# Ledger of designs, part 11: designed miniproteins, single chains, continued (3)

Each design is a single chain, and the fold is of that chain. pLDDT is the mean over its residues in the fold that is shown.

## One batch from the design tools (miniprotein)

Design m8376
Fold by ESMFold2-Fast:
Order: C-alpha cells, then structure tokens, then sequence
Structure m8376 (fold): chain A 57 residues (1-57)
C-alpha cells in the first residue's frame, strides 16, 4: 500500500516535470495508473494533488 502510493507519486512528478502533457492529461493518466495498481480513484486523486502542490509550492 505505502509503496504503491509512493510509486504513483513519483510517476506523477515525472509526468508533470518531464512530459509535455497538460495538468489535466497527467491527472487522467495518474488516476488510471493508480487504479491499475489497486488504489482507489480517490487515493489516486489525492496523490496527484499532493504531487502538484509539492512541485508548485
């Protein structure tokens, strides 16, 4: 569980920093990837918001 959340957060940061994707496009991919790992949509959304906050502030 904790390792899956950490992996999703690192994936999110990599997408936001290294890709040419918009924030909305990255959010969609992160939610789908999180769900593929067995996380809920809510958990994936929270991790996405945390990663965005850490990168912007």
Amino acid sequence: SAMKRKALKEFTKALLEDSKLSEEEARELVIEYGKSMGLSEKEAEEIFKEAVEELKK
Scores: mean pLDDT 80

Design m8377
Fold by ESMFold2-Fast:
Structure m8377 (fold): chain A 60 residues (1-60)
Amino acid sequence: GDKAEEFAKRGEELAKKYGAEEASKILEPEVREYASKLSDDEAAEFTAKVLEGINKGYLS
């Protein structure tokens, strides 16, 4: 599937279990590694989708 959707779903599940701050810390190394291979626009879109997933999990 789309990597942004995959990471967003992982972020949602982690935030449900551990909260938004901890979910961000767990995903940061992998998000940074993937984003480093993208253009600035693609990296911004990817990061925004991951944060949306984390926020969705935290707010649920």
Scores: mean pLDDT 82

Design m8378
Fold by ESMFold2-Fast:
Structure m8378 (fold): chain A 76 residues (1-76)
Amino acid sequence: MEELARKVGEAVKKAALEAGASDEDAEAAGRTARLGVLGGLSPEEAVENAALLLESGGKEEQAKKTKELALELVKK
């Protein structure tokens, strides 16, 4: 569980940076995804929650790109 959570968190952080997010926003998104997996969410649900965090900050395009890239990295 912890290893999967770390992997998903790192994938989301990497995706957010690729989408143009700041280091702070990428860290927050990655942490949100990691905590989501630890809390019982699937990798896909955790990625969606992290994207919603970015969207709530007014960064809709970064959120969309982060979700697309992170889902590619965490493939079933």
Scores: mean pLDDT 82

Design m8379
Fold by ESMFold2-Fast:
Structure m8379 (fold): chain A 97 residues (1-97)
Amino acid sequence: APSEAERLIAALNEIQKVVEHMLLVEKASNEDVKETVERQLNFLIGRVEDERLREVLREFQKEVVKVLETTDDPEEAAKKIGELVERTKKRIEELGA
């Protein structure tokens, strides 16, 4: 079975795809994207046993929420969230090694 870190990285890649699809294809509101991301991340955080990984995901959630509350352009919001995903994946990989 994949490690917890590998599973979390896969989940973050899926969250990024959902965010991009909602913002760029569905033209969903930032409020709807925020609700979806918070629901998915809260579910994921609740299943994480490593407190360090849990804290990384909580920080990621706060930063994504901040982007969605402060960035009205969907292309720019998607770009910023993609950058947060890449940063968070790197942190998870460093902790999971």
Scores: mean pLDDT 87

Design m8380
Fold by ESMFold2-Fast:
Structure m8380 (fold): chain A 58 residues (1-58)
Amino acid sequence: MTLEAIKDFNATTDDELSLSKGDVVEILSVVNEDKIKAVSVKTNKTGLVPLVLLKEVK
């Protein structure tokens, strides 16, 4: 399942993944209700991303 960033996100910790609006990520795991672990399709980097910044795409 792929998700798209609805706005820019700048990582504040080494565990987080920076995204630009429109970047597509693939879910690796759900960490909690607020965050997922994802891989960026563009950069192949893995990190935590807030769920509120992501929308489902096919």
Scores: mean pLDDT 79

Design m8381
Fold by ESMFold2-Fast:
Structure m8381 (fold): chain A 60 residues (1-60)
Amino acid sequence: GLTEEEKKEIIKEAKELEKKLLEAGYSKEEAREIAKQYIRRLAKARGATEEEIEALEKEF
């Protein structure tokens, strides 16, 4: 599973990505979807469970 610090860092990175995508001209819906995909990929690579990934997506 993920540590509390790892969870916070993933959310922070995803929000920063969403902001950069919005500045690049992506729609709010597209930017959010890409950022959520980033959360899933990064969390899975760090050994997160599906339940932990779903919780991160809801927190984001």
Scores: mean pLDDT 85

Design m8382
Fold by ESMFold2-Fast:
Structure m8382 (fold): chain A 90 residues (1-90)
Amino acid sequence: MEEIEKLIKKYEEEIKKDPNNADAYTRLAVAYLKLGKFEEAIKWAKKAIEIDPDNAPAYLILSHAYRQLGKTEEAEKWEKKANEIIKKKE
């Protein structure tokens, strides 16, 4: 718990140094997901996708967060998008 809060602080500082660092937004979204803050996880994952539309991990975070909020159709949509990106790169 304290470790996740320290990671959030770290990624917030990375974003302050480089606001276009899609990976930092993705890691911030993962940290919020682990805290059960699903709306925050969605917010930061969407920002990562805005910067890097091919960021498959960010789409998987959206899928997981929407599923936890009971939005199953939205979760399936984002999971499919992540899998399509992974398939194109591999």
Scores: mean pLDDT 84

Design m8383
Fold by ESMFold2-Fast:
Structure m8383 (fold): chain A 68 residues (1-68)
Amino acid sequence: MPSRVELIEEGFALAEEYQANAANLSPEQRAALSALVDEFVTAARNGASAEELAALLRRFRAALAEAK
């Protein structure tokens, strides 16, 4: 299991990748990805477990891959 720090770092890297591609996404894709980013940031700030962060990160990664 990755550490919370590693998961948070990966989350920020994926958020930057999303921002770099945001102009190429539909409004619906942007809304979905922004909601996932907000959910991940909120969970991380509220002290969510590594397992919870990993699950959120998996959903974000899958959604970003689908949007491309």
Scores: mean pLDDT 79

Design m8384
Fold by ESMFold2-Fast:
Structure m8384 (fold): chain A 74 residues (1-74)
Amino acid sequence: SEIEKLKQELREALENRDYTKAREVIKKIFELKGIKPNDGLIDRFVREARAALDGAETEEEKQELIDAFVKSVL
């Protein structure tokens, strides 16, 4: 489904720390779910994801954080 493709794209964007791509994918997810786009909410989400990933000490912690962020959007 389209939502599964966007989920995978968001995971890959966060793993690559491509926050420009992550913002784009989150906007598409919101549009697909009928949620009105809110740049402030999206910007906050990306800032929180970046801060959490910067604070992670292990690759395992980074993957757990990415999984949590993807689930939070979907």
Scores: mean pLDDT 82

Design m8385
Fold by ESMFold2-Fast:
Order: C-alpha cells, then structure tokens, then sequence
Structure m8385 (fold): chain A 61 residues (1-61)
C-alpha cells in the first residue's frame, strides 16, 4: 500500500453520495487529504472509495 493506514474509531454514516459509511474497527487507506477535516479513503475490507471526516479515523502505528 502507498497511502497511510487508519482505523475507524466509531461508526460513521455517510451524509452525501460521495461519503463512505464506516463501522468502528474498519481499516482504510488514505488516498488524498482534503484539508485538515476530510480525506478520500479506500475501505480495505470492501474496496469502496469515498470521503470521510478525519475525526472518525485514528492512524495505525
């Protein structure tokens, strides 16, 4: 993988068609950071790509 790995710290329901729905514990690869509040990510379990708020993500160490 070429992007940074993050884990959802809580459930998130996408509010717009471009956003992903995530469940707590799902892992994502950050593809593009959209400022300090949002990112385009790929869900590693489903392969879906979309926008999520950075506040629901924690970087995997």
Amino acid sequence: MVGELYEAVKDYVGKHPEELTLKKGERVEVLVELGKHYAVVRNLATGEIGIVPMSVLRRIE
Scores: mean pLDDT 80

Design m8386
Fold by ESMFold2-Fast:
Structure m8386 (fold): chain A 56 residues (1-56)
Amino acid sequence: SIEELQEEIAKLVKEYREAFKAHADDPAARRQLRRDVLEKLTPLMKKLVEEIKKKN
């Protein structure tokens, strides 16, 4: 559902923020975290858009 996708996205964003803070002094780790979040977030955002379209 749209709500489940929104919750999953919110959880991922929260985990990213905490991990990014933990690695504030490690630019390589921060770069990897950015890539990982984008890789996971992009398909979830696409699913959210498609679910919204389906509500027609």
Scores: mean pLDDT 80

Design m8387
Fold by ESMFold2-Fast:
Structure m8387 (fold): chain A 69 residues (1-69)
Amino acid sequence: MMEEELVRYSEEARRALEAGDWERAVEALARLAKTRPEVAEQMAGAIAQYLRSKGVPEELIKKLHELVK
């Protein structure tokens, strides 16, 4: 069920962000965005802006956009 996937990916992203594991955070956030394909690119844009503010490398931000497509 999409709700269970949303909760799972949100929790995974939260743990990765708390651990400073940016690669895992990007992968989890991309999966979270893909649970809503109609707004996935908008979500990816907002997430990318947040990640840049945290100093995440641009290579990982590019990977986020590629994973959301």
Scores: mean pLDDT 76

Design m8388
Fold by ESMFold2-Fast:
Formats: structure tokens, sequence, C-alpha cells
Structure m8388 (fold): chain A 60 residues (1-60)
């Protein structure tokens, strides 16, 4: 799944990934209803983010 970041996400823990509005990410795993593990297509870095900031634009 590919998603676009809807708003800036500030990293507050070392397990999280800092993202900017408009960044494109690949959803690797849905952890729960609030959290997903994603990979930034811009940097290749992986981390946890809030699902509420993501808009899914492509499913595979």
Amino acid sequence: KIAVVKKDFEKISEEELELKKGDIVEILEIIDESVAKVKSLKTGEEGLVDLSILEIIEEK
C-alpha cells in the first residue's frame, strides 16, 4: 500500500519516522488501528507513524 502524508509528523520517539506533508510512504505493516510501520520512498527509512496522518492512494 502507498500513502501520502496529510500533515507534518514530528518524531517524538526513536522508533518513529519524521515525515512532512506531501511525503509518499509505503505501508509495511498495520500494527493497530492507530499505528503503522511505514517506509519513506524519499529516504528509504522505516518507522512508526500515526495512521490518522496517512491517506492511502494505492493498494497492492
Scores: mean pLDDT 78

Design m8389
Fold by ESMFold2-Fast:
Structure m8389 (fold): chain A 71 residues (1-71)
Amino acid sequence: LSEPLSEEEVRELTEAARELAEKAAASKDKSKAAAYLTAARLLASVLRNHGHDEVAEEVLKLVDEAAKKAE
């Protein structure tokens, strides 16, 4: 299987996912918001698949909150 994620990579992916969720919440374009939410969910899936379930769950919670705001 692939090389496990480093602490730096986990941090970078987590930050990227949070930024995507925030962009989705701030987006006036529903199509763009959906794209940002999808990207953030994919990053959470990558984190979970590499054993970082707690971080992934935190990201998914932010994504769900952003989805509610994106309307």
Scores: mean pLDDT 80

Design m8392
Fold by ESMFold2-Fast:
Structure m8392 (fold): chain A 68 residues (1-68)
Amino acid sequence: SALARRAREVLEATARPEETAGKALERLGREGLVTDDEAQAFTAAALNAGAKSGATAEEAVRAAREAI
């Protein structure tokens, strides 16, 4: 998904150490860097790729790179 890929690329560039993917996406949404649709698409792709609920941004990005 192009939406999921966009959110992944922003997370890779801006992720903070130890921040969860959910908290990072919430912050990026407030900053206008990621849309709700992009965040939702990334979350679905990461979970489908085997990321756990509450995974760190780094862990979710690692899982999503194999799928998107």
Scores: mean pLDDT 82

Design m8393
Fold by ESMFold2-Fast:
Structure m8393 (fold): chain A 72 residues (1-72)
Amino acid sequence: MKSAEELLEEAKRHYEEGLEALAAGDRETARQHFEEGLALLGKIGSKLPEELKEEATKLERQLRQQLALLDA
């Protein structure tokens, strides 16, 4: 079982890897990374400490924006 902090760090890595895939023109790989990042954030729920909730909320917004741009 992964901690909420570990899930947040993995979601951040997926966001970064998705952006790298977009820069390379690989929209399918980018979509998969953004979807995985969002799924990881969904597993966190209310388990995240207060000080990290703002970071998670910002990351969720960024992931959703990228997926919307990909018409996912």
Scores: mean pLDDT 81

Design m8394
Fold by ESMFold2-Fast:
Structure m8394 (fold): chain A 65 residues (1-65)
Amino acid sequence: MEVYEYEIDGVKVTITVTADSVEVTASGPLTPEQQAKVDKLRALAELLMAARRAAAELAAALAAA
């Protein structure tokens, strides 16, 4: 599990990445501008999660061979 903390225009945003999920929490409501920034960070976190899952599946397949 990895936790990334950002402050976007006074709003604290926490992005938590697990093996199978990305969770985003904000200390308050987001403006459309702040939401766009958060969406970009979330997309990058989801890409990292997908890459980790692929690596784990490859490791499992190699262990089964």
Scores: mean pLDDT 78

Design m8395
Fold by ESMFold2-Fast:
Structure m8395 (fold): chain A 55 residues (1-55)
Amino acid sequence: SLEEKLKEIEKELEELDRRGVQAAIEGNWSEVDELTRRARELQKEYEKLKEELKK
């Protein structure tokens, strides 16, 4: 369902956030950039699915 897919994206975003914090602590800014880009892509998908669910 769309609701299940939204939950999956939420979990993935949480994981990316945790990894990003760790990468930043380690000074691995290239990894922070990659994780941020991935999170932005997922956020766009999340908003699209959320809009579809409202219909």
Scores: mean pLDDT 83

Design m8396
Fold by ESMFold2-Fast:
Structure m8396 (fold): chain A 78 residues (1-78)
Amino acid sequence: LRELAEKAIEALKEGNADEAIEYVSRFADQAMAAVTDPEARLRLAELAGKAVEAIKNGDFETAIKYVEEALRLAEEAL
């Protein structure tokens, strides 16, 4: 989980939107498979969706915040 989130953040810092979306999607898939709590799963899906939307809008700072929040939530739910 953490490695994929860190790769997404690195891609965002480099301005690579396509790579960032790929890593966010892979992070979300892995987190959703690992987290069993329904409320945490719903929040993870929401945060991942908001991160992708922010990336598509060129708001990489906001996208980084959503990825960091999603990682914290996933690690707390494990």
Scores: mean pLDDT 84

Design m8397
Fold by ESMFold2-Fast:
Structure m8397 (fold): chain A 114 residues (1-114)
Amino acid sequence: GVKVVQSPSEVTLAEGETAVLTHTAEAGTVTSLAWIREGDDGSVTGLITNISTRGKGAPPRFSGSGSGNTWQLTISDLTKEDTGLYTGIAGGPSTEDLSRGGLGAGQGTRLTVV
């Protein structure tokens, strides 16, 4: 598997602020595959794929960016509904890399919006 580290581990922000969440892979031949959110109700939402492609369930205020081995999720105009556990997923850019265990998930970032 790919080793992925997320920062910050937890953050509390006010409504209307901007959150920036980062994940970093320690393997050189990987990319950011996805950002997902698990809400406090246990619902899972796909937010971003392929570094910067928004999922259909993600509002325009969600964006992904990054290069090399470090990628960011930016959430502008925060609402209380954005509260949850955010996980970055990285892996090899090909299906072959993924099938050989070239996939990893970070520990998660807990976002609380007050």
Scores: mean pLDDT 80

Design m8398
Fold by ESMFold2-Fast:
Structure m8398 (fold): chain A 58 residues (1-58)
Amino acid sequence: MKASRKYLDLAEEIAKELSKTLSPEEAKKIAYREALTRFAQSIGVSEEQARKWAEKEV
């Protein structure tokens, strides 16, 4: 929960900044991708591993 919250929170913050100049839909897509990269760096894993973790079957 805490790690996924950090990832989602980061994605929302980036999306809000980007939505000032881009469409909300496009901003969200870019934000999630950027947040995933930053999240991967934060936990010390590859972007691919972070993606699997974040999108793991609930």
Scores: mean pLDDT 71

Design m8399
Fold by ESMFold2-Fast:
Structure m8399 (fold): chain A 80 residues (1-80)
Amino acid sequence: SKEIEELKKKLSELRKEAIELINNKDYEGAIKTLEEMKKLLKELLELGKKENDEELVEEAESAIKEVEELIKEVKKKLEE
């Protein structure tokens, strides 16, 4: 699906941006970028469910959990 490919490309770009923001200690920017990633991953999850693609659903759910954990870690740094 072109839509899935475009979402995966955007997610890859946002991941690189989030890493760069974290490295630059722009934790507020990193959180905003990670929240955008989470939004797109939820869209990917819904597409996986609609297409009955169990592997895509599992991939998206795993990635959402990873992003949520990163948000927690970055927020912890922001509170310091």
Scores: mean pLDDT 87

Design m8400
Fold by ESMFold2-Fast:
Structure m8400 (fold): chain A 92 residues (1-92)
Amino acid sequence: MEKEKKEIEKKKKEIEELIKEVLELQQKLAKKLESLDKKKQEEFLKKYKEKLEEADKLVEEVAEMLREGKEDYEGIKKKLEEVKKILEEILK
């Protein structure tokens, strides 16, 4: 019983760290978009439309899992890692 509680706490910390990293990357992306003029912003969004939609879908799935109280920490971690990878590819 005590061992399970420690394992859950470690997994929660890993998820919190990944959420923080994803939020930092999302903020960096928002700043990059704000620094672009309207035409360049439209070109950027068009170029990365599919990747942005994939990242948004994964973030929404994670938010839904957390809202439902699902303790699938491994699944949540995997989805957050995919979001991080997509955002890093977009930001280069």
Scores: mean pLDDT 81

Design m8401
Fold by ESMFold2-Fast:
Structure m8401 (fold): chain A 73 residues (1-73)
Amino acid sequence: SAELEELERRVRELAEEVRAAESEEELLAAAARLQEALDRLAELALEAGREDLVREALAFGLDAAREGAARVA
């Protein structure tokens, strides 16, 4: 669906913002936006029977969060 494709793109873009964060404030703001997008993607993907997308997106988001946290620590 177009909404799922758009959310997948948004998650990738927001994950890059998380990785690029240079301060705790930027990291928290980017992570909050990423979490909102991941929640919406998970909701729609589960309704569509696309659990594969949920696993992929969660793994991608967690990796971005770890890298962002390490960068600003």
Scores: mean pLDDT 82

Design m8402
Fold by ESMFold2-Fast:
Structure m8402 (fold): chain A 55 residues (1-55)
Amino acid sequence: SAELEALRARMAAVAHDYFDRAATLDEAGRAALAAETGAELARLQAEIDALVAAE
């Protein structure tokens, strides 16, 4: 579905933006940013899983 495709595109954009930022950080900063990004990606994945289950 278009909504599912939009959520997947958003996940990719979130991951890409954070990886670009993470590349400029030290190990501690990268770990903190990875945790924040992981939480957001997990939230988006839950939305995808809910939509797939409803189809």
Scores: mean pLDDT 82

Design m8404
Fold by ESMFold2-Fast:
Structure m8404 (fold): chain A 85 residues (1-85)
Amino acid sequence: AEERLREVVENAKKVIDFAKKKGLLTDEQYEIAKKLLEDVMAGKVTPEDLRKYREELKSKAKTEQGKNIIDAVVAELERALEELR
């Protein structure tokens, strides 16, 4: 269970790092996303917190592709957290 969450967080970090390098995420989105991943690994994020992070990150997106990346990353984190219940 925790191994699965770790894998999802590591993959999400690779996705956001790549997207930031390609200019698909804003600096503000990248910093918020990094904090989200750290908080998830620390066990500080509830499903309600994930919804709030998703809304904030999408509101800070300047491109449709940036919004889609955030939706995909948050959806995978939500699934991994649900598997830990």
Scores: mean pLDDT 81

Design m8405
Fold by ESMFold2-Fast:
Structure m8405 (fold): chain A 60 residues (1-60)
Amino acid sequence: GAVLEFEFESLERAIGAALAVIGDLPGARVRVEGTKVTVELEGSDEEIAAARALLEEAAR
C-alpha cells in the first residue's frame, strides 16, 4: 500500500480534491484534515500514480 499526503491553499480545494479521488478511485481511503488530504491506497503503482495526478491537478 501507499500513503499520499497533499496540503492545499484552501479548505474548498482540499474538499474538491478529496471528492475527485473518491469518485475516480472508489478503493481509496480518503481523509481530509483542514487543508490536508491523505489518501491511502492498497492498489497498483498505476492506481497510486492516478491518485497523485488527481491531487496535483486539483492543487493548480
Scores: mean pLDDT 78

Design m8406
Fold by ESMFold2-Fast:
Structure m8406 (fold): chain A 55 residues (1-55)
Amino acid sequence: SMEERLEEIVEEVLELIEKGVPFEEVMARFVQLAREREVPLGAALDALIEAVLKR
């Protein structure tokens, strides 16, 4: 489902952030993942923001 794809993208991006990967590289990977998994970038961004703010 789209929800499962969103969770997968968010999890991978959060891992990169925790590893200290540079912001530009994290964002490039995020956009690439959203495209490859056919998830709207806006929906993926909302999910990522919620995950970060919940910490």
Scores: mean pLDDT 83

Design m8407
Fold by ESMFold2-Fast:
Structure m8407 (fold): chain A 116 residues (1-116)
Amino acid sequence: MITVTDSGGGTVPVGGSLTLTSKISGDTSLVTEVAWAQQRPGQPLEGIASTTGNGVTFTAPRVKGRFTASLDRANSTAYLNMSDLRPEDTAVYYQVALDFGLKRSTWGEGVEVTVE
């Protein structure tokens, strides 16, 4: 069984930077990819970035050049590095661990980010 623990949210000023961290535990060898999903107030949940640890597999156009997903497979820790933060980046962010072989996803509890 895989578990995901998200951390690193908070309130940041416009133009600031923040790194979200997510610890993946359990059967981490089953994790083929990690993704970050964004839930903005009053908006649908949207995938914004993903990586296998050997390169970025997806970046949403809205955050391209500002957000970078990475995965430290040796320490089973996923990161979302966010720069040039804007009010529209205010959201709950979830890390999702993906097992493509079993077609399973494990979601973190989410962390709140407020940009003011």
Scores: mean pLDDT 82

Design m8408
Fold by ESMFold2-Fast:
Structure m8408 (fold): chain A 78 residues (1-78)
Amino acid sequence: MRADTLINLGRYYYKQGKYEEAIKYFEEAIKIDPNNARAWAYLGEVYDKMGKKEEAKKYYQKALDIHPNNKRAKELLK
């Protein structure tokens, strides 16, 4: 149960437009490794795609707190 495996599954469902399933896998990755900036950034991207901009900003901020060079999160938070 590596966080990377869960992130890859989340990305797989995200690419299929299965956002609820993608969220579940990214949340499980965060439960295993709360400092995984990739999982926070992808969770933000899913919420952004769903039109939930405030939730997306929250998760992008978390990704930047962990990994300041996350370009996607920097772009959206400014």
Scores: mean pLDDT 79

Design m8409
Fold by ESMFold2-Fast:
Structure m8409 (fold): chain A 80 residues (1-80)
Amino acid sequence: KRYLELALLNARAALRHLEAGDRESAIKSAQKALEYAKKGGDEEAAKHLQEAVRLLENGAPLEEAKKHVEKAIETLEKSL
């Protein structure tokens, strides 16, 4: 419950950083969202956030990572 709300807050922060072109801040926010999604038991959201972090760390286009963050947000919103 509280963990999934924190996951959603951090996933939304990651999305805003991606829209601003800030890869480093997006990675930090997505990593926090991933940790909270795992603690909250949302495996679907955790999977998408893990993929977003991997893409960002490997220098993939921000748009590809953004799609995974958006799917994580959608899943988390349905879980709350």
Scores: mean pLDDT 88

Design m8410
Fold by ESMFold2-Fast:
Structure m8410 (fold): chain A 77 residues (1-77)
Amino acid sequence: SEAEEYLKKALEALREGKYEEAIEYARKAIELGKDDKFLQALGYSALGSAYYRLGKVEEAREYYEKAKKLVEEYLAS
């Protein structure tokens, strides 16, 4: 899916240290993956990682918490 392709691009950008690009791709993956809690969790995790690497620790924490909640909701379903 297009959401999965953007998630892949976000993860590749993280590997390359392109954190701003990773943020944009992860946001697109989250927007397109509305009904996929697991994909959204991966997207929020990627946002958390990118923000952490940019030194934005508070924002990173918020995104990791969103990812954790989505994983818990996915596993409960």
Scores: mean pLDDT 88

Design m8411
Fold by ESMFold2-Fast:
Structure m8411 (fold): chain A 73 residues (1-73)
Amino acid sequence: SEELRRQAAVLATAAAIEAVSQGKPDLAKRIIEAVNEGDAEKLREIAEEMEKQGLTNVADLARRAAELVEQMK
């Protein structure tokens, strides 16, 4: 579970860095908060929202983080 948490944090951090590079620091905060709260559903909602905005890299990373978070439950 600790290793899954670490892997989810790495993916969420990568998504947050990408979000900041796209001028979306508030999105970066939402991603980090969701992974810290263990909220896989929120991470999937963020991923779907980002996919609709054309931020496919952020969406993919957030979705993968959500999968790892869900495995910790």
Scores: mean pLDDT 83

Design m8412
Fold by ESMFold2-Fast:
Structure m8412 (fold): chain A 83 residues (1-83)
Amino acid sequence: SKELDDKSLTSKLLEEGREKELIDLYENAIKNDPNNIQAYINLGKVYYKLGDLEKAIEYYKKALEIDPNNKEAQENLKKVEEE
């Protein structure tokens, strides 16, 4: 759908309760499989959308500790560090 606020971080902050449920989901995924690189990347993306840049960086770095060659984690880390 093409909506005026679709790309805005404001819309994501208004949905904070849903983002917290996603955080719990991905944290449980990491607890069950500590090498689940995609869960770390997804957690970083959720924190980035919430404006928590420090936690976004932390989780992208954790993904890179498991796989230093993961291009998705490298690209997302660069985007956050350029903010």
Scores: mean pLDDT 75

Design m8413
Fold by ESMFold2-Fast:
Structure m8413 (fold): chain A 64 residues (1-64)
Amino acid sequence: MNEEAERAYAEALLASDDEELRELGRELLEALDNRDFERRLEVSVRDLALAVERVVKELEEKKK
């Protein structure tokens, strides 16, 4: 995938009001600057986990 697209995504995360998303954005930018493929994969997995967790909580709050 395009490194520039990943960097733009990290910047979008940093602009979030969610502290967890901002932390992911910082880690992703750091991994991109260091060209650490393993670190970038770790951040992507954590981002997916947080997104799933957020969606599940949103659905549970709505359904009760």
Scores: mean pLDDT 71

